# Designed miniproteins, single chains, continued (3): the designs that were tried, part 115

Each design is a single chain, and the fold is of that chain. pLDDT is the mean over its residues in the fold that is shown.

## One batch from the design tools (miniprotein)

Design m11997
Fold by ESMFold2-Fast:
Structure m11997 (fold): chain A 73 residues (1-73)
Amino acid sequence: SVSLTEEQLLEMFREEAEKLMKENPEAAVEMYKALETEESGESPGAQKLKEILKEILEKYLAENKELAEKVKK
């Protein structure tokens, strides 16, 4: 099957990001900003990673207003 390895990597990243968000949401926000700053446009893989992190982040932003302000410029 196509993209099996890539799917596994994305799944691992998602698990790690979700864990990081629960334990250190500030570090997770910093990681999201790093992905955004460095150039999110060129690599399809980078965009997928950012999207996964964004989905996880959105869940925590809904619960924590302070965290939402840190993500917002």
Scores: mean pLDDT 65

Design m11998
Fold by ESMFold2-Fast:
Structure m11998 (fold): chain A 80 residues (1-80)
Amino acid sequence: LSREEVREKLLEWLRTVPELASLPDSFREAIADHLVAASRDLADLLARVAEMLGVAPSSPVKRPEGERHLAGLRELLARP
């Protein structure tokens, strides 16, 4: 996936997260742009998103809603 394709899939995914879907388009675009620019690769991107959702890998307590949203992003990024 190119960075542009990742950005578009991120924007699509951000619209599916209720807390983020209510934000103005400019805020979702800023979040997507920041995540793409800050991430070295897809794994780093997913780790940053997991932290944003409160489902860090090292956390002893997983949040079911956050894990579901992260799974949705993984599925979108896996699609051609």
Scores: mean pLDDT 73

Design m11999
Fold by ESMFold2-Fast:
Structure m11999 (fold): chain A 55 residues (1-55)
Amino acid sequence: MEKKELIDKLFEAIKKKDTLAVLEIVAESRKMGYSQEEVNEMLLEAQKRYKEFLK
């Protein structure tokens, strides 16, 4: 799964306010070999998209 697909999944989970789904996607990303720093960057990107979506 590409980084873009993970960010898209995180964005959808955030839109649904599904905290469990967010945690599952974070864990999946870590299992795929992404570092915690990379996962944090992906989560920030998804959160930024959500804030822009609300405007």
Scores: mean pLDDT 81

Design m12000
Fold by ESMFold2-Fast:
Structure m12000 (fold): chain A 88 residues (1-88)
Amino acid sequence: KLEEAAKKFREAAEAARNGDYETAIKLVDEGINLLSEAAKTATVDQEAELGVLIIGAAVSKWALEKGADPEDVARFLESLAKRVEELA
């Protein structure tokens, strides 16, 4: 499930770079949902880290909605995906 969430964030980064903000936002939402589901069965330490990652994803979604630079958001989403993979 965490690997799937990381994949969604990488796909969102690519969509953002291509100027497809609607797809990028949708993929970030899907990633957030996957992280939230993972949190239900996580240890206390993992739940805290997942919470931080969910906040990061929500901030990236907000940035896309406000027209932030797509390359900056894409780099952030790639960093987020890497952190999710390290937790998995």
Scores: mean pLDDT 83

